# Designs tried in a protein design run: designed miniproteins, single chains, continued (3). Part 84

Each design is a single chain, and the fold is of that chain. pLDDT is the mean over its residues in the fold that is shown.

## One batch from the design tools (miniprotein)

Design m10894
Fold by ESMFold2-Fast:
Structure m10894 (fold): chain A 108 residues (1-108)
Amino acid sequence: KKEEELRKKIIDKLNEFIESVLAWADRAEQEGHQEAAEKLREAAKHFSNAVLAVMLGNIGLAKKHIEKAFELVDEAIALLPPEWGEQLRAEVEKHKKEIDKLIEEYLK
C-alpha cells in the first residue's frame, strides 16, 4: 500500500537522523559540550518516540515528538561552537524538509 511505503520512508529518514544526532551528541560530549550532548540525546529519544508513533499509525503524536525533537536540536546548536552549529543546522534543514514532505504525502 502507498501508506505503508510512505510510513517506511518516514521511519527510515527518522532513523537516519537519529544516528546523525547521536553521533553529534558523542562528539559534543568528548569535546566537553556536555549540556549540548544531553539535549541531543533527549532529541534522539523524541525522534525514537516519533518512529514508534509512525509504526502505530499515530501521525499526530509523531508530529508532536518530531517538533519537540527539533526544538531540542536547535537548543543544542546554540550551545555548540559556531562551525559545528552550522554543520548540524544544515543537516537539520535537509532532514526536516524530507520528513515534512513525506508526512504531507502520507496525510493526503
Scores: mean pLDDT 87

Design m10895
Fold by ESMFold2-Fast:
Structure m10895 (fold): chain A 73 residues (1-73)
Amino acid sequence: SKEERDRQLATQQYDLIVSNVQSSRRAGATPDQLRLIASGMMQDGVNTLKSNGSSDDIINDFRNKGKELIREV
């Protein structure tokens, strides 16, 4: 379904952010640098989901996951 594909897209965007944060942390990035990277990639992910026509529920779930990720850095 379109909803399943949109959820997969959101998961893919989130996994990309997690991967980049982990790689940057291993490269010695500071917590402030990691938050900046995560925040920027979250904005890109939201824009991607909006351009895809994803539902507000999927976009809000993505935003909430991103906020938790940023808090844990």
Scores: mean pLDDT 90

Design m10896
Fold by ESMFold2-Fast:
Structure m10896 (fold): chain A 58 residues (1-58)
Amino acid sequence: MKVRVTFLDGTVSEGVMLDEEHLEVNGERYRIVKKLAEGVYLVQSEETGEQAIAEVLK
């Protein structure tokens, strides 16, 4: 499943869901930390702790 990830600096990248709680974008793994709205999640890098917004694309 594809996701659109918007980073805090305003850059946007396309990623993929790995499972129900994890996604990959730009070769980096992010964890879902909070649901903000239907199909919209606050995510956090498992390596750096950086936060981003992920939107599920259908």
Scores: mean pLDDT 84

Design m10897
Fold by ESMFold2-Fast:
Structure m10897 (fold): chain A 61 residues (1-61)
Amino acid sequence: SALEEQLKIDRETFLKAGIKQEEIDELIAGIKANPEDEAVREKRGELSRKIAEVYRKKYPL
């Protein structure tokens, strides 16, 4: 899916921002196994917030 592609592309940026590689890998695996799982959806929400913070810091204006 497009989300899986984006997570792969963003991996390096997440790691540089302090997000653990294992956390990113766990989310990708969860999305591939069952994207409808409630725990997976909650994890996507958490990472989405972290992504927003990383992008805001990288592009401050």
Scores: mean pLDDT 69

Design m10898
Fold by ESMFold2-Fast:
Structure m10898 (fold): chain A 60 residues (1-60)
Amino acid sequence: SLEDIQEEIERGLIDIALGIYKKFYNLTEEQVEEMRKKAYAAPSAKEGLKIIKEEVEKIK
């Protein structure tokens, strides 16, 4: 469905952002997976990306 396609796109955007944050801030695999879990549970990619940014700001 279009909803399933949109969900896959949103997860893809979150995964790309996490990869970039991991590289630039030397995040551990555990930190990345906790952020991924929280971001995927968000109601939108926009909110998921906001969660990631806030989590990174706490640990840098």
Scores: mean pLDDT 85

Design m10899
Fold by ESMFold2-Fast:
Structure m10899 (fold): chain A 115 residues (1-115)
Amino acid sequence: SSQQQKAFLQKLISQEQEDIGLLDEAIEKLKRGDVEGALKLVEEIIKREQETIDYLKQNNAPQSLINSEELTLEMYQKARELLKRGDVQGALNAIQGAKLHEQATLQELQQLLNA
């Protein structure tokens, strides 16, 4: 139903907004030299992204949306590996790139909700 579709989109929008908030926290921790704190946030974001992908698959979401989330997951996994190697600048670049992808997905979901 249209109501069930709106509820689904609202859940995804809330999840994307929360993930963007966690990314901003990770960026601020890295700017302060808190690599361990940033790594913990990136690990949380990876877990949340995996749960989102599973949710999308369970609800037969469009393959393009699933592919977009899988790409974002790869960006978070890259950021984690860079943080583990002490490459703070590389990790910042990866996190900022992932944030741009999350913001684009959020805009698309908001447009679908408002249609």
Scores: mean pLDDT 87

Design m10900
Fold by ESMFold2-Fast:
Structure m10900 (fold): chain A 79 residues (1-79)
Amino acid sequence: DDEEIRKLRAALTPEQRRRVLQTLLDFSEEVAKKINELKKKYGKITSDEFNKIKQEVAEKYLKEIDDPLTKLLIKKFAG
């Protein structure tokens, strides 16, 4: 929900917004690393494998992060 994202973002300080961005970058890099490992080992990756990796990494991050905006954004990108 874009309105929920906007509301949560407005409640954050600039420092907290930078932390959100950093967490999203870390999430993206971990997904990319796992995809590259599979490509290196098997030469290809299916859309099902890609979605499984996104879901597994998102599940791990959603358990560790406290920020509700970061949780919403990761959930949106993984779904």
Scores: mean pLDDT 80

Design m10901
Fold by ESMFold2-Fast:
Structure m10901 (fold): chain A 72 residues (1-72)
Amino acid sequence: MQKKVDEAKKFIEENLEPALEELAKLPPEKKEEAKAAIEKVLANGAPKIPSLPLPEVAELVLETYKKLLEFV
């Protein structure tokens, strides 16, 4: 179990950290679009990596999306 959680964390760090940097560089119109998309995902409570059936992974994905909203 823990190994899959660690792999998911690595995936999130490797894929979402670059996305955070790109969000910071977006023009205002694209930032609003990205913000709306992230808010929609958070409202639905759907994890972005649903193939990993671990509650800890789902919570980590949602917390990462909350952090993305801070940069938009």
Scores: mean pLDDT 59

Design m10902
Fold by ESMFold2-Fast:
Structure m10902 (fold): chain A 75 residues (1-75)
Amino acid sequence: SLEDRVAEALRRAAEEMRKIINDPSLTKEEALKKMQEIVKRLRDELLRAGVSEEEANEIAEQFLKVGKKLIDERL
């Protein structure tokens, strides 16, 4: 289902974000760049799954905000 594909895409993005936050070798700038790449892939995957452009953009924006906050707090 669409819901299953969205959940799977979010799960993968969250796991990749967790790996970035927990990688002690990354600078803040490198972590932000990798986070933006995750968000781009998440958006593309949501669009491919049939999510509307508006909704995919909103989800991607919220995910990026959370990721940036975690990077700022950890790095």
Scores: mean pLDDT 85

Design m10903
Fold by ESMFold2-Fast:
Structure m10903 (fold): chain A 68 residues (1-68)
Amino acid sequence: SQEELLARVEELRERARAFAEEHGLSEEDIQSILDLLDGIRAMVEHLPELAELADEMVRNLEAELERL
Protein backbone atom coordinates (compact mmCIF):
# COMPACT_ATOMS: atom_id res chain seq x y z
CA SER A 1 0.00 0.00 0.00
CA GLN A 2 1.02 3.66 -0.36
CA GLU A 3 1.03 4.06 3.44
CA GLU A 4 3.35 1.06 3.91
CA LEU A 5 5.67 2.24 1.12
CA LEU A 6 5.86 5.75 2.64
CA ALA A 7 6.69 4.23 6.04
CA ARG A 8 9.49 2.19 4.43
CA VAL A 9 10.91 5.32 2.75
CA GLU A 10 10.92 7.15 6.11
CA GLU A 11 12.64 4.17 7.79
CA LEU A 12 15.27 4.14 5.01
CA ARG A 13 15.81 7.89 5.45
CA GLU A 14 16.47 7.45 9.19
CA ARG A 15 18.73 4.41 8.63
CA ALA A 16 20.69 6.12 5.82
CA ARG A 17 21.26 9.21 7.98
CA ALA A 18 22.43 7.12 10.96
CA PHE A 19 24.72 5.05 8.71
CA ALA A 20 26.23 8.16 7.10
CA GLU A 21 26.85 9.88 10.46
CA GLU A 22 28.40 6.70 11.95
CA HIS A 23 30.74 6.26 8.95
CA GLY A 24 31.73 9.92 8.56
CA LEU A 25 30.29 10.55 5.10
CA SER A 26 30.61 14.10 3.75
CA GLU A 27 27.63 16.44 4.16
CA GLU A 28 27.42 16.55 0.33
CA ASP A 29 27.12 12.74 0.09
CA ILE A 30 24.58 12.63 2.95
CA GLN A 31 22.50 15.32 1.24
CA SER A 32 22.61 13.43 -2.10
CA ILE A 33 21.26 10.28 -0.42
CA LEU A 34 18.52 12.23 1.41
CA ASP A 35 17.55 14.04 -1.82
CA LEU A 36 17.18 10.67 -3.56
CA LEU A 37 14.91 9.38 -0.78
CA ASP A 38 12.90 12.63 -0.80
CA GLY A 39 12.41 12.14 -4.57
CA ILE A 40 11.15 8.59 -4.05
CA ARG A 41 8.76 9.83 -1.32
CA ALA A 42 7.39 12.53 -3.67
CA MET A 43 6.96 9.88 -6.39
CA VAL A 44 4.93 7.68 -4.01
CA GLU A 45 2.79 10.63 -2.79
CA HIS A 46 2.13 12.39 -6.13
CA LEU A 47 2.70 9.88 -8.96
CA PRO A 48 0.69 6.70 -8.18
CA GLU A 49 1.31 5.45 -11.76
CA LEU A 50 4.98 5.03 -10.75
CA ALA A 51 4.21 3.13 -7.53
CA GLU A 52 5.75 -0.15 -8.82
CA LEU A 53 8.95 1.70 -9.83
CA ALA A 54 9.10 3.42 -6.43
CA ASP A 55 8.61 0.07 -4.65
CA GLU A 56 11.46 -1.47 -6.70
CA MET A 57 13.76 1.46 -5.88
CA VAL A 58 12.95 1.12 -2.16
CA ARG A 59 13.58 -2.66 -2.24
CA ASN A 60 16.95 -2.15 -3.94
CA LEU A 61 18.02 0.51 -1.42
CA GLU A 62 16.86 -1.63 1.53
CA ALA A 63 18.89 -4.58 0.19
CA GLU A 64 22.01 -2.42 -0.31
CA LEU A 65 21.77 -0.85 3.17
CA GLU A 66 21.29 -4.31 4.77
CA ARG A 67 24.46 -5.46 2.96
CA LEU A 68 26.50 -2.55 4.42
Scores: mean pLDDT 79

Design m10904
Fold by ESMFold2-Fast:
Structure m10904 (fold): chain A 66 residues (1-66)
Amino acid sequence: MEAVVVVTAEPGKEQEVAEAARKVPGTVAVRVHGDVVAVVMEDEEAAREAAERLSKVPGVKDVRVV
């Protein structure tokens, strides 16, 4: 089942976060909408790994798996 990682970015950091998300293995798509970066992952395991990696990226305020 596809899983989505929702990342809230600091203002002006959305593109840096999106670029980092595209480099995560198992990333299917990345969409930026306002201060939110939605990362579509191939499965729940990939989504959990993406959440861990993205939480360490500068400019990230919050990360959750949906």
Scores: mean pLDDT 81

Design m10905
Fold by ESMFold2-Fast:
Parts: C-alpha cells; structure tokens; sequence
Structure m10905 (fold): chain A 88 residues (1-88)
C-alpha cells in the first residue's frame, strides 16, 4: 500500500516533476544507506544507474528551459522519507 501510494503520487505529477521526485528519493535512500554502513546490493547498483540517468535528464531539461513544478523538498518527501520509513 505504501509503495502503491508512492506510485500514485508519481503518476499524478508531470513527467519532469516525477523525474525530480525519483532522483531526490534515490539520493536520500543512498545517503541513509551510506550513513548506516550498509553493503551495496545488485539492486542498489541498478538504482544508482537510474539516479545518474535521472539527474542527466533533469539537467538536459533545465538547459532547454524546462523546470519541474515540484520543489526538491517536496520531491524528497514524496519518495525519500517514505522509503526510509518503510525500511525501518
């Protein structure tokens, strides 16, 4: 249900806002894992590639004059905090 709620929030966003939310959520996820000294898994490696691709696409959009409607803090709250809460 929590995962479904995250996807529902993402589906309600414009494509660029969704991408910003994904990037910020993944950044917070990796920050928490690094701070806790957790080992890198196969899933973590694929998620890091996804983060790098998302960040590159956001940079390209900004260069084209496109900006997300969602703030970085709102994006982090939508994914990062919820993901950390689920893993507790």
Amino acid sequence: DEIRAIFARLDAMDPLSRLVALARGLQEYFKVREEQGLPETDVDRELRKLLERAQAEIARARAAGEFAAVSDDEARAALGIEIVRIYK
Scores: mean pLDDT 68

Design m10906
Fold by ESMFold2-Fast:
Structure m10906 (fold): chain A 66 residues (1-66)
Amino acid sequence: SRAELLAQRRALVSQIREIIEKALNGEISVDEAAKRITELLSQMDAMVTEQQVRDYLLKLIEEKKK
């Protein structure tokens, strides 16, 4: 059903946010976070490379330091 697909997508987005928070807090490496996020994004049919995710995470970490 559409409700089940929306719930699944929300769960994937929630997992991605948790991984980003862990990377920003230094609990996991940027490389590990990029790999996990890329795998979750692929489940949402997002055609994003691990390198693009890594670059995005590095930018977020730089912004947090300001």
Scores: mean pLDDT 82

Design m10907
Fold by ESMFold2-Fast:
Structure m10907 (fold): chain A 100 residues (1-100)
Amino acid sequence: MEELWEQQSEEQREVVRETAEKLRLIGEEINVELAAKKYIKENGLSEEEKKKVEKVEKLMIEGIRKGESEEKIFEKLKTEEEKEIFKKLLEIKKELESLL
């Protein structure tokens, strides 16, 4: 039965697609969290600056969960400081994704 994977039912194919999508989103969320932690650590941020980074991080994770593009997430940012943090977090996220 395992040798006939190509003949799997639509129900099984749907479960595989759902699982793969959930794993992809979890991976993207982890990379955003790691990018935020790296940015905070390397820049010696104050508690107020850390809160701004955490706010941008949460907006990015929420956008990922909703299937929003980076461009759509960026449009939700209201201040120049938040936009700058977003760009830096995306840069670090991209570097982390390229390390494998």
Scores: mean pLDDT 77

Design m10908
Fold by ESMFold2-Fast:
Structure m10908 (fold): chain A 72 residues (1-72)
Amino acid sequence: MELIEKAVKAAEAGDVEEAKKYAQELAEKEGLDELSKDAMVSVAVMGARGVLSPEQMRAALEGIVEENRRRQ
């Protein structure tokens, strides 16, 4: 939860590298595979570039984490 908010806040600031860092830390914490990690990083980049709103970015990151948890 805290890592998602940190990633979203970094993306709102336009800090692509910081947003990617928090997305990657969240992916490692949740034990995501490489494809899901790549998806998390892509969402962070899209959020930081303004392609996704903060709400859309949060929902996308939460959705990836939830899908991974349901498959375990």
Scores: mean pLDDT 82

Design m10909
Fold by ESMFold2-Fast:
Structure m10909 (fold): chain A 73 residues (1-73)
Amino acid sequence: MNASEDALEAVRLAREGRTPENWRRSQELVDRAARQIVDTQKELDPSLSDKELQDIYDSIRRALLRQVRRAAA
């Protein structure tokens, strides 16, 4: 499963119901999606520093969690 599919599934689960199980699963999918994006970027551009990869991870995770929270509201 790719990062885009994981991110979309996280948002979809948040919309289907505000349950602890759906919230936990959405967070797992967000973390997985962010990690996959960072891993792919590192493979495509080996010149990226660990700090740049961490900044990308944090940015993606924060953006996706915002979408999940909005969908759950």
Scores: mean pLDDT 76

Design m10910
Fold by ESMFold2-Fast:
Structure m10910 (fold): chain A 110 residues (1-110)
Amino acid sequence: MAERVEEASRRIEQAARDLATVAPEVKGASQRLIEASRKVAEAARKGDPEAVRQAMDELVQATAELIRKAHEAAEKNPERRAEIDRLVSELVQATGELVRAAREYVKAAE
């Protein structure tokens, strides 16, 4: 279980970094999402379901903020819109994988 959470966390970190590379304006939101994904992985590694739940709430909020800022960046820079939209899709998929892995982890621990 923890290994799946850690793997999904790494995918989110990569997607967030790729998005910040294409849209530097989202760097702050990207960093917050990376920190939130790491907290989920750390809580899962420590075997703390309550900490996983709290970190998941932070992750969802950080993901929503990054997506919102990415869309704003795409509107301001139409030339980068297709790349930003693709990376947002990758981020949504990676976040979904982590949320699923974390839910399975919490359910198995209860």
Scores: mean pLDDT 83

Design m10911
Fold by ESMFold2-Fast:
Structure m10911 (fold): chain A 95 residues (1-95)
Amino acid sequence: MEEVQRRVEEIVKRALDEIDKILKTESDRGRANHYIVSVALKAGREIVELVDKVDPELGEKVEEILMRGVGDAMVNRDVSKVREALRRVVELIRK
């Protein structure tokens, strides 16, 4: 679990850094939202795969949090929900 936690934290950090860069460089709100959703989906798949291998029940909870955040971003154009979901996943995995 400790190694999985470290790897997940690295994936989340990379995803959040990429999202921040998109928000600073992409002036088109719709395009920024599209790129951010893509980043979140890729990071989410990696995270769920890692967690599911050691704790399937926790993996299911992580997937629920991430998919809800992505869904909110897609439907309501609210990218903050993606950031909140990624941060919440780190908090959940830390115990």
Scores: mean pLDDT 82

Design m10912
Fold by ESMFold2-Fast:
Structure m10912 (fold): chain A 63 residues (1-63)
Amino acid sequence: SMDYQQSQQAIQQLQQADLPTDTHQSTYDIAMTYFNQGNYRQAYFWSDVGLGVSRIVQGVQRF
């Protein structure tokens, strides 16, 4: 389904973020838990939260 594909892509992007933060790890673990339960909407939501934090940290590191 589209939700499955979107959540899988978001989780892969979160894995590739390469930022060692507690928030990153926590959002990844939560997203994977929902993905394994078949709750792709929640998996996508938490992956997007983690990616948002990763983008902010990357912005700070560039300065």
Scores: mean pLDDT 70

Design m10913
Fold by ESMFold2-Fast:
Structure m10913 (fold): chain A 58 residues (1-58)
Amino acid sequence: MTLQQARDRLVEELGVSPERAQAAVDAVAKNEGIDLSAPAPPGLVRAIELLRERRARR
């Protein structure tokens, strides 16, 4: 997925505010030297999946 898609997943699936989700993916983009249309780093993808799974297990 792209960083834009990762930002959308943080908002839609994890209930992160749009502002905080945008700040998080902007920080990743800056640190990796990529834009928001670039593929999200594997570590970020895995982190989103793990957080979604933990949220499902109340």
Scores: mean pLDDT 78

Design m10914
Fold by ESMFold2-Fast:
Structure m10914 (fold): chain A 73 residues (1-73)
Amino acid sequence: MKVGSQQVKTAYENLKSQFGEKEAAEHVYKAVKTLYQRGKASSSALFTVGDYLKKVGDYDRAQQFYQMGQQIS
């Protein structure tokens, strides 16, 4: 099964509580990028990571994830 938005949100919230928003965004970025390369990330997961990257000011990576999500939608 492909990883969806809810799984990304759960991982982000758990990481955020321990390490803060920027570290949580970096961790979900790396994890979902690996899943995308293996064909196991949904478009909703990619959009959710893009939103977290945008929230922490990583606009370049956010744009990349939005484009990737749109491509596989």
Scores: mean pLDDT 86

Design m10915
Fold by ESMFold2-Fast:
Structure m10915 (fold): chain A 59 residues (1-59)
Amino acid sequence: SDIERNAAAMVKAGKAGDEAAARAAAHELVQQGSTPEGAERAMELGKAGASAEEATRAA
């Protein structure tokens, strides 16, 4: 799904230290139906090194 794809991109960006890419992925999560709070939580989990699956559940 789009949410899973964007969560995976955010985790990848977080592990690489690419904060701009992580924020872009969080923005896409909101556009795909996530709440702003859910997208922010998913972004923080991704930047902390959580799995894409964990970030997707937060979104």
Scores: mean pLDDT 74

Design m10916
Fold by ESMFold2-Fast:
Structure m10916 (fold): chain A 140 residues (1-140)
Amino acid sequence: GVEDAEAGNLEEAFKKARQLLIDGNYEEAAKVFELLVEKAKDNPVLKARAYTMLGLAYLKLGEYEKAVKYFEESIKLNPLNAFSHALLAEAYLKLGDIEKALEYARLAVNILPSFPTVKEILERLAKLGNKEAEKLLKFA
């Protein structure tokens, strides 16, 4: 049916946008993920995934406040996504908000211990002299 064709087109568009992200075409990837967020109105799983990837595209573009916004929207739809929490910590670290970066890194470790992305964030915070980050590295 038309609905099955549209669902298939959205998954294909997601795969193509992810490939644009991998290839470094961050602005084009962001445009496709923005359209996916709009079209995935009735699919919260795809919408959460699209918000995470949209945030990552803006993070790569250096638009850290936009990245924060989209990672927060992803977490509202999927609170147990360790990757979105780790990327939100990265965005706050880029903004210089060390307290927020540590808060979301801790949440990511609690969801998925030994997660490589959060370990890298905690190592950077520890190098800045953050003693709580040094303790959290035991569980990263």
Scores: mean pLDDT 85

Design m10917
Fold by ESMFold2-Fast:
Structure m10917 (fold): chain A 75 residues (1-75)
Amino acid sequence: SLRDYGIELLKKFAEEAQDLIDKYNLTDEQRDKVEAILQKTAQEIQRAVDAGASRETLEAIVQKGLEEIKKIIKE
């Protein structure tokens, strides 16, 4: 189902975010920003699933969140 797919995407996204936090030894400020992105992305996925969006839309939401996290790391 679209809901199950969204949950799987969010789980993989959270795991990748945690790996990046650990790998780059992020500061407290950077970790707070990453946590905010994770929460925002989860809310956007939930809204998109409830609205009957496409799988491509869910993937785009997660990809945008991941790019935002990578920008924080490169700062």
Scores: mean pLDDT 87

Design m10918
Fold by ESMFold2-Fast:
Structure m10918 (fold): chain A 88 residues (1-88)
Amino acid sequence: DVAALMARARALANRLISTTDPAEQERILDELSGVVDQILASSNDPAVYRELLGLYMELLQKTTGPKSVILRIIGLTLRVIGELLNLE
C-alpha cells in the first residue's frame, strides 16, 4: 500500500526535522531510505515520485545537522529525481 508507505515517510520526515541528535538523524534516515526503496519498487506513478521529491526538498530546508546527514539527504533527493526522469 503506497499510501501507507507515504504516510510512514511523512512521519519519519517530521521526526527528522524535530531532532538535532546526529545519531537519531542517522537512524531515521536508515528507516526513511528503506521506506523510499519500497515506494520506488511499488509504484510507477510520477505523482508519487513528485510527492516524495517534495518531502526531500522540505527535509533539505528544515533539517539541522552535520554535513554527513545533509549530504545523505541530497543523495536520496538525487536518486528520486533520477527515477522520476525514467518515467513516461
Scores: mean pLDDT 84

Design m10919
Fold by ESMFold2-Fast:
Structure m10919 (fold): chain A 66 residues (1-66)
Amino acid sequence: MTQPVPLLRDATGRQIQQLAADGDVDAAKALLRERGFGDTTLDNFEEQVAAGRVPVLRDFRPEAAA
């Protein structure tokens, strides 16, 4: 099975998952941005929550640095 992104295993990653599950999309997006996720990922995350789905962070990856 696909392993979760290692960065999201930290306390911050766990908090983002909990906030997403609770429906606190704004707080979850703020923490994702702080962890280096780009605006495209944040937009997709917001769209998923708006559709009544709480995405699991294991499915998200930050943009390649360079």
Scores: mean pLDDT 61

Design m10920
Fold by ESMFold2-Fast:
Formats: structure tokens, C-alpha cells, sequence
Structure m10920 (fold): chain A 97 residues (1-97)
């Protein structure tokens, strides 16, 4: 299902962030968002919440990048906080799958 695919991509995004592969993480987040959006369009319960959580993850990532660029947090702290946010979205996606 689209929610199972969203959950899989979110799991892969978490692992990519933990390994410092931010390019792979972004790719997986975008694929997860597309699958969550398709599930929401199909009326899957919880899918709208998952799609919103992924959109919020992108917004948080942008804010974390800015904080790191200004020296308020480290690159490592940025990745840790980003991984936590993606993990929250993954848990929602698995619950909706």
C-alpha cells in the first residue's frame, strides 16, 4: 500500500540521516510524501496526518540548517533533531499502514 511505502521510505530516510547521507534522506522524504499524499487522496485514515508530519519535517529541517549555519547548533545536533522528527513521521505512517 502507499502507507506501507511511505513508512519504508521514512525508515530509510532516518538511516540515511544517521549516516550523514542527507541527499539520500531528502530523496526518501520526498518519496514518502508522495506516497502519503496518494494514500490521503484514497481516503486512508491517518494519511493526511502523515503527509502533514512530513511537510513539517521539511520545515524543521530548513530551520535546523539555518541554526547550524549561524553556529547555534552543531551539524551533529542538526542531524539528531532531524532524525527524531522523521522517526515521529515514520511511527505515524506505520500506525496508518
Amino acid sequence: SHMEEAARHLKEAVEAVKKGDLESAEKHLLEAQEHARKAAAAGVPGAEEVARAISETFAVWSALKLLASLGFISEEEMRERLAEKIEEARELAEKAA
Scores: mean pLDDT 88

Design m10921
Fold by ESMFold2-Fast:
Structure m10921 (fold): chain A 89 residues (1-89)
Amino acid sequence: SSDPEEREELEREVKKSLLQMAIAVTENSLPKYKEVSEEAYELEKQSLELYRKALEALERGDFDEAEELLKKAQELSREADKIFKESLE
């Protein structure tokens, strides 16, 4: 869209869809993490909580808070994935 207002609405919907996908993927991955590594499970569980908080912030229009929470969630999820993979090696 060439309209800045329409572009902002589209960007918000894209971010919402990405957060909803991240939440669903993380929820589905938790049982596998729990079986392999308690440490990875706890980090992934924390990342899930932060993804949910990021979605809540986005829904109330707090874009800066949503971005900060998303960044923290992604960092914890990456740490969890690293520990999970190390546990398989």
Scores: mean pLDDT 84

Design m10922
Fold by ESMFold2-Fast:
Structure m10922 (fold): chain A 78 residues (1-78)
Amino acid sequence: SFPSKEELIEGLDITIEEMKKASKMLGIDLSDAIARLNEIRDRIAAAKTREELLAHMAEAQQLLEEVSKKLGEAYLKL
């Protein structure tokens, strides 16, 4: 089943906390990505239509793919 808006927000909050931990552990600056995810989270919370929700989820997914690549590069330099 499709997750609720509340479940999506909870998932993003967990992801943001994990990004903060990864940033500290790997010594990389994720502050911009974290700020952008918080903005997307607020837009998801404010979304009134399924189309708005899907658009913001797509933004979050794209940003998370960018972060994943950056984390992978940082890991290879350990």
Scores: mean pLDDT 83

Design m10923
Fold by ESMFold2-Fast:
Structure m10923 (fold): chain A 78 residues (1-78)
Amino acid sequence: SAEAELEAKLRKALELLGQLQARQQEILARFGNSPEARRLILEEAIRTLEQLIAIFESDPERRAQLERELARLREELA
């Protein structure tokens, strides 16, 4: 069902967000609250958003929202 498909996508998205949070903690533990840590966290967030866009590729509204956030993070990294 459409509900089961959405649930599976949301579960996958939550797993990716959990991995991002764990990676953020690792970066902060290694580099502290530093410009290097900020750059690495932004790079990890960009990678996570690219994966989320792939998961929600068939959902035009969610895809568009994620693509806007991806563009914002890329501007912050530049």
Scores: mean pLDDT 87

Design m10924
Fold by ESMFold2-Fast:
Structure m10924 (fold): chain A 73 residues (1-73)
Amino acid sequence: SEAYRKKAEEYLKKAKEDPEKAADYMAEAIGHLAAYSEEEAAELLKEAAKDKRLADSVPEMQAKAREAAEQAK
């Protein structure tokens, strides 16, 4: 659904605007993006893994992405 991608883009913008909450917003963005496209969510997870502020949260983000993708089917 287009709505999932739009929500992912909104949370990505919030992650850039609020670095202190970036991990939380990135997790939300990845979850919504996974419901739209698992491949695009995997690309975002790779970018999150390269960011020192987000790397520790990547396993939790991966779990949320998998759950969101399954629920969207």
Scores: mean pLDDT 77

Design m10925
Fold by ESMFold2-Fast:
Structure m10925 (fold): chain A 97 residues (1-97)
Amino acid sequence: SLIEEIAKKFKIPLEVARAAALLARYFSPASKNLHPVAGTDEGLELFKEELLKETSIPKEELDKVKSPEEAVEVIAKHYKIPKSVVYEAIQYYIKNE
């Protein structure tokens, strides 16, 4: 799957690869699989629910997230990876979806 390719290519957990795909689908207009409520407050709430389901990030940390940039920060800190790697994973997902 594309998620497994991303995890292997960037040497990140599958959960981070899934988070990158969610970030692309909820916030990137370049995504071919853009969510219908992408870029809205409703979309941010749904994104946080999906992220809670797909990652080990605590609800308390996700509740603080108010933007996609803050989501990248929380993911990067929780998994101890550079933010640049999360952004590269998002771009790879968009290019190869």
Scores: mean pLDDT 86

Design m10926
Fold by ESMFold2-Fast:
Structure m10926 (fold): chain A 91 residues (1-91)
Amino acid sequence: SLEERVKKIVEELRKDPNNFKAIQELLRLLTGKNSLEAGKILAEIDPELAYDLLTFALSIFPDNKDLQEALKYAKELFEKSDRAAIEEKYR
């Protein structure tokens, strides 16, 4: 499944953050025919990584509506995680 493929690639990146092959595979999924679904899956697994990669993909394809929607979703999840972390730390 697409979800299992995204999870596997993210796990490889967590083992080696400089794994360029894994980054390339994620970017291919984000710029392919299932870009919105892949972007949302990535955002739910790792919202920070999703925000970074979707921002990069959108810089190449600025008029891609699927990338715009996926980035918006990733941004909302990333901002929510930052607020939760701040609240926990200063509670």
Scores: mean pLDDT 79

Design m10927
Fold by ESMFold2-Fast:
Structure m10927 (fold): chain A 103 residues (1-103)
Amino acid sequence: MEEARRQGVLLEAIVAGLAAAREALKAGKSEEEALKIGMEAAIEKMKELGREPTEEELKLIEEKIKEFIKNNSEADERRLDGLVRMLERGEELDAKNKNQVPP
């Protein structure tokens, strides 16, 4: 159960890194610059969620971002967009539950 929470934080970090790398590539940045931007976004997301990445997690994030940059397929972009929207929707639902004052 704690492992599932750790995997959730890691997934959110990977998604943030991939989204940042995708936007960098769309802006005409190099693959190396996109990787750097993606890694910075992923690390910032993990710290925001109250975790410091381990060396193994950093390597996994780097490998996932590099693989995404090299493949850059429409299917991978669509999956990433879906994950980003799901995470944003989760935050909106939590905010709405807080604004529903219990009677």
Scores: mean pLDDT 71

Design m10928
Fold by ESMFold2-Fast:
Structure m10928 (fold): chain A 73 residues (1-73)
Amino acid sequence: TSPLALLATKVVGLLQEAGDRPLSPEEIAEKLGVSRSAVTEALDLLVQAGVIEKEKEGDETLYRLAKDPVEPG
């Protein structure tokens, strides 16, 4: 299993524990004890896969688990 894939599963676990509370890359890196660059790489992968959503709040980028996908048809 890829180290990035393992990190991605840990990131998803943290976001599940946070519920609907979005987390910053800094908070995720601190909680997992990994570099912010590694977290950013895992977050990018998860956003691309549609597992998590990225949102901006001021100058900060926050991440949360994706809500139910709504396709208008």
Scores: mean pLDDT 77

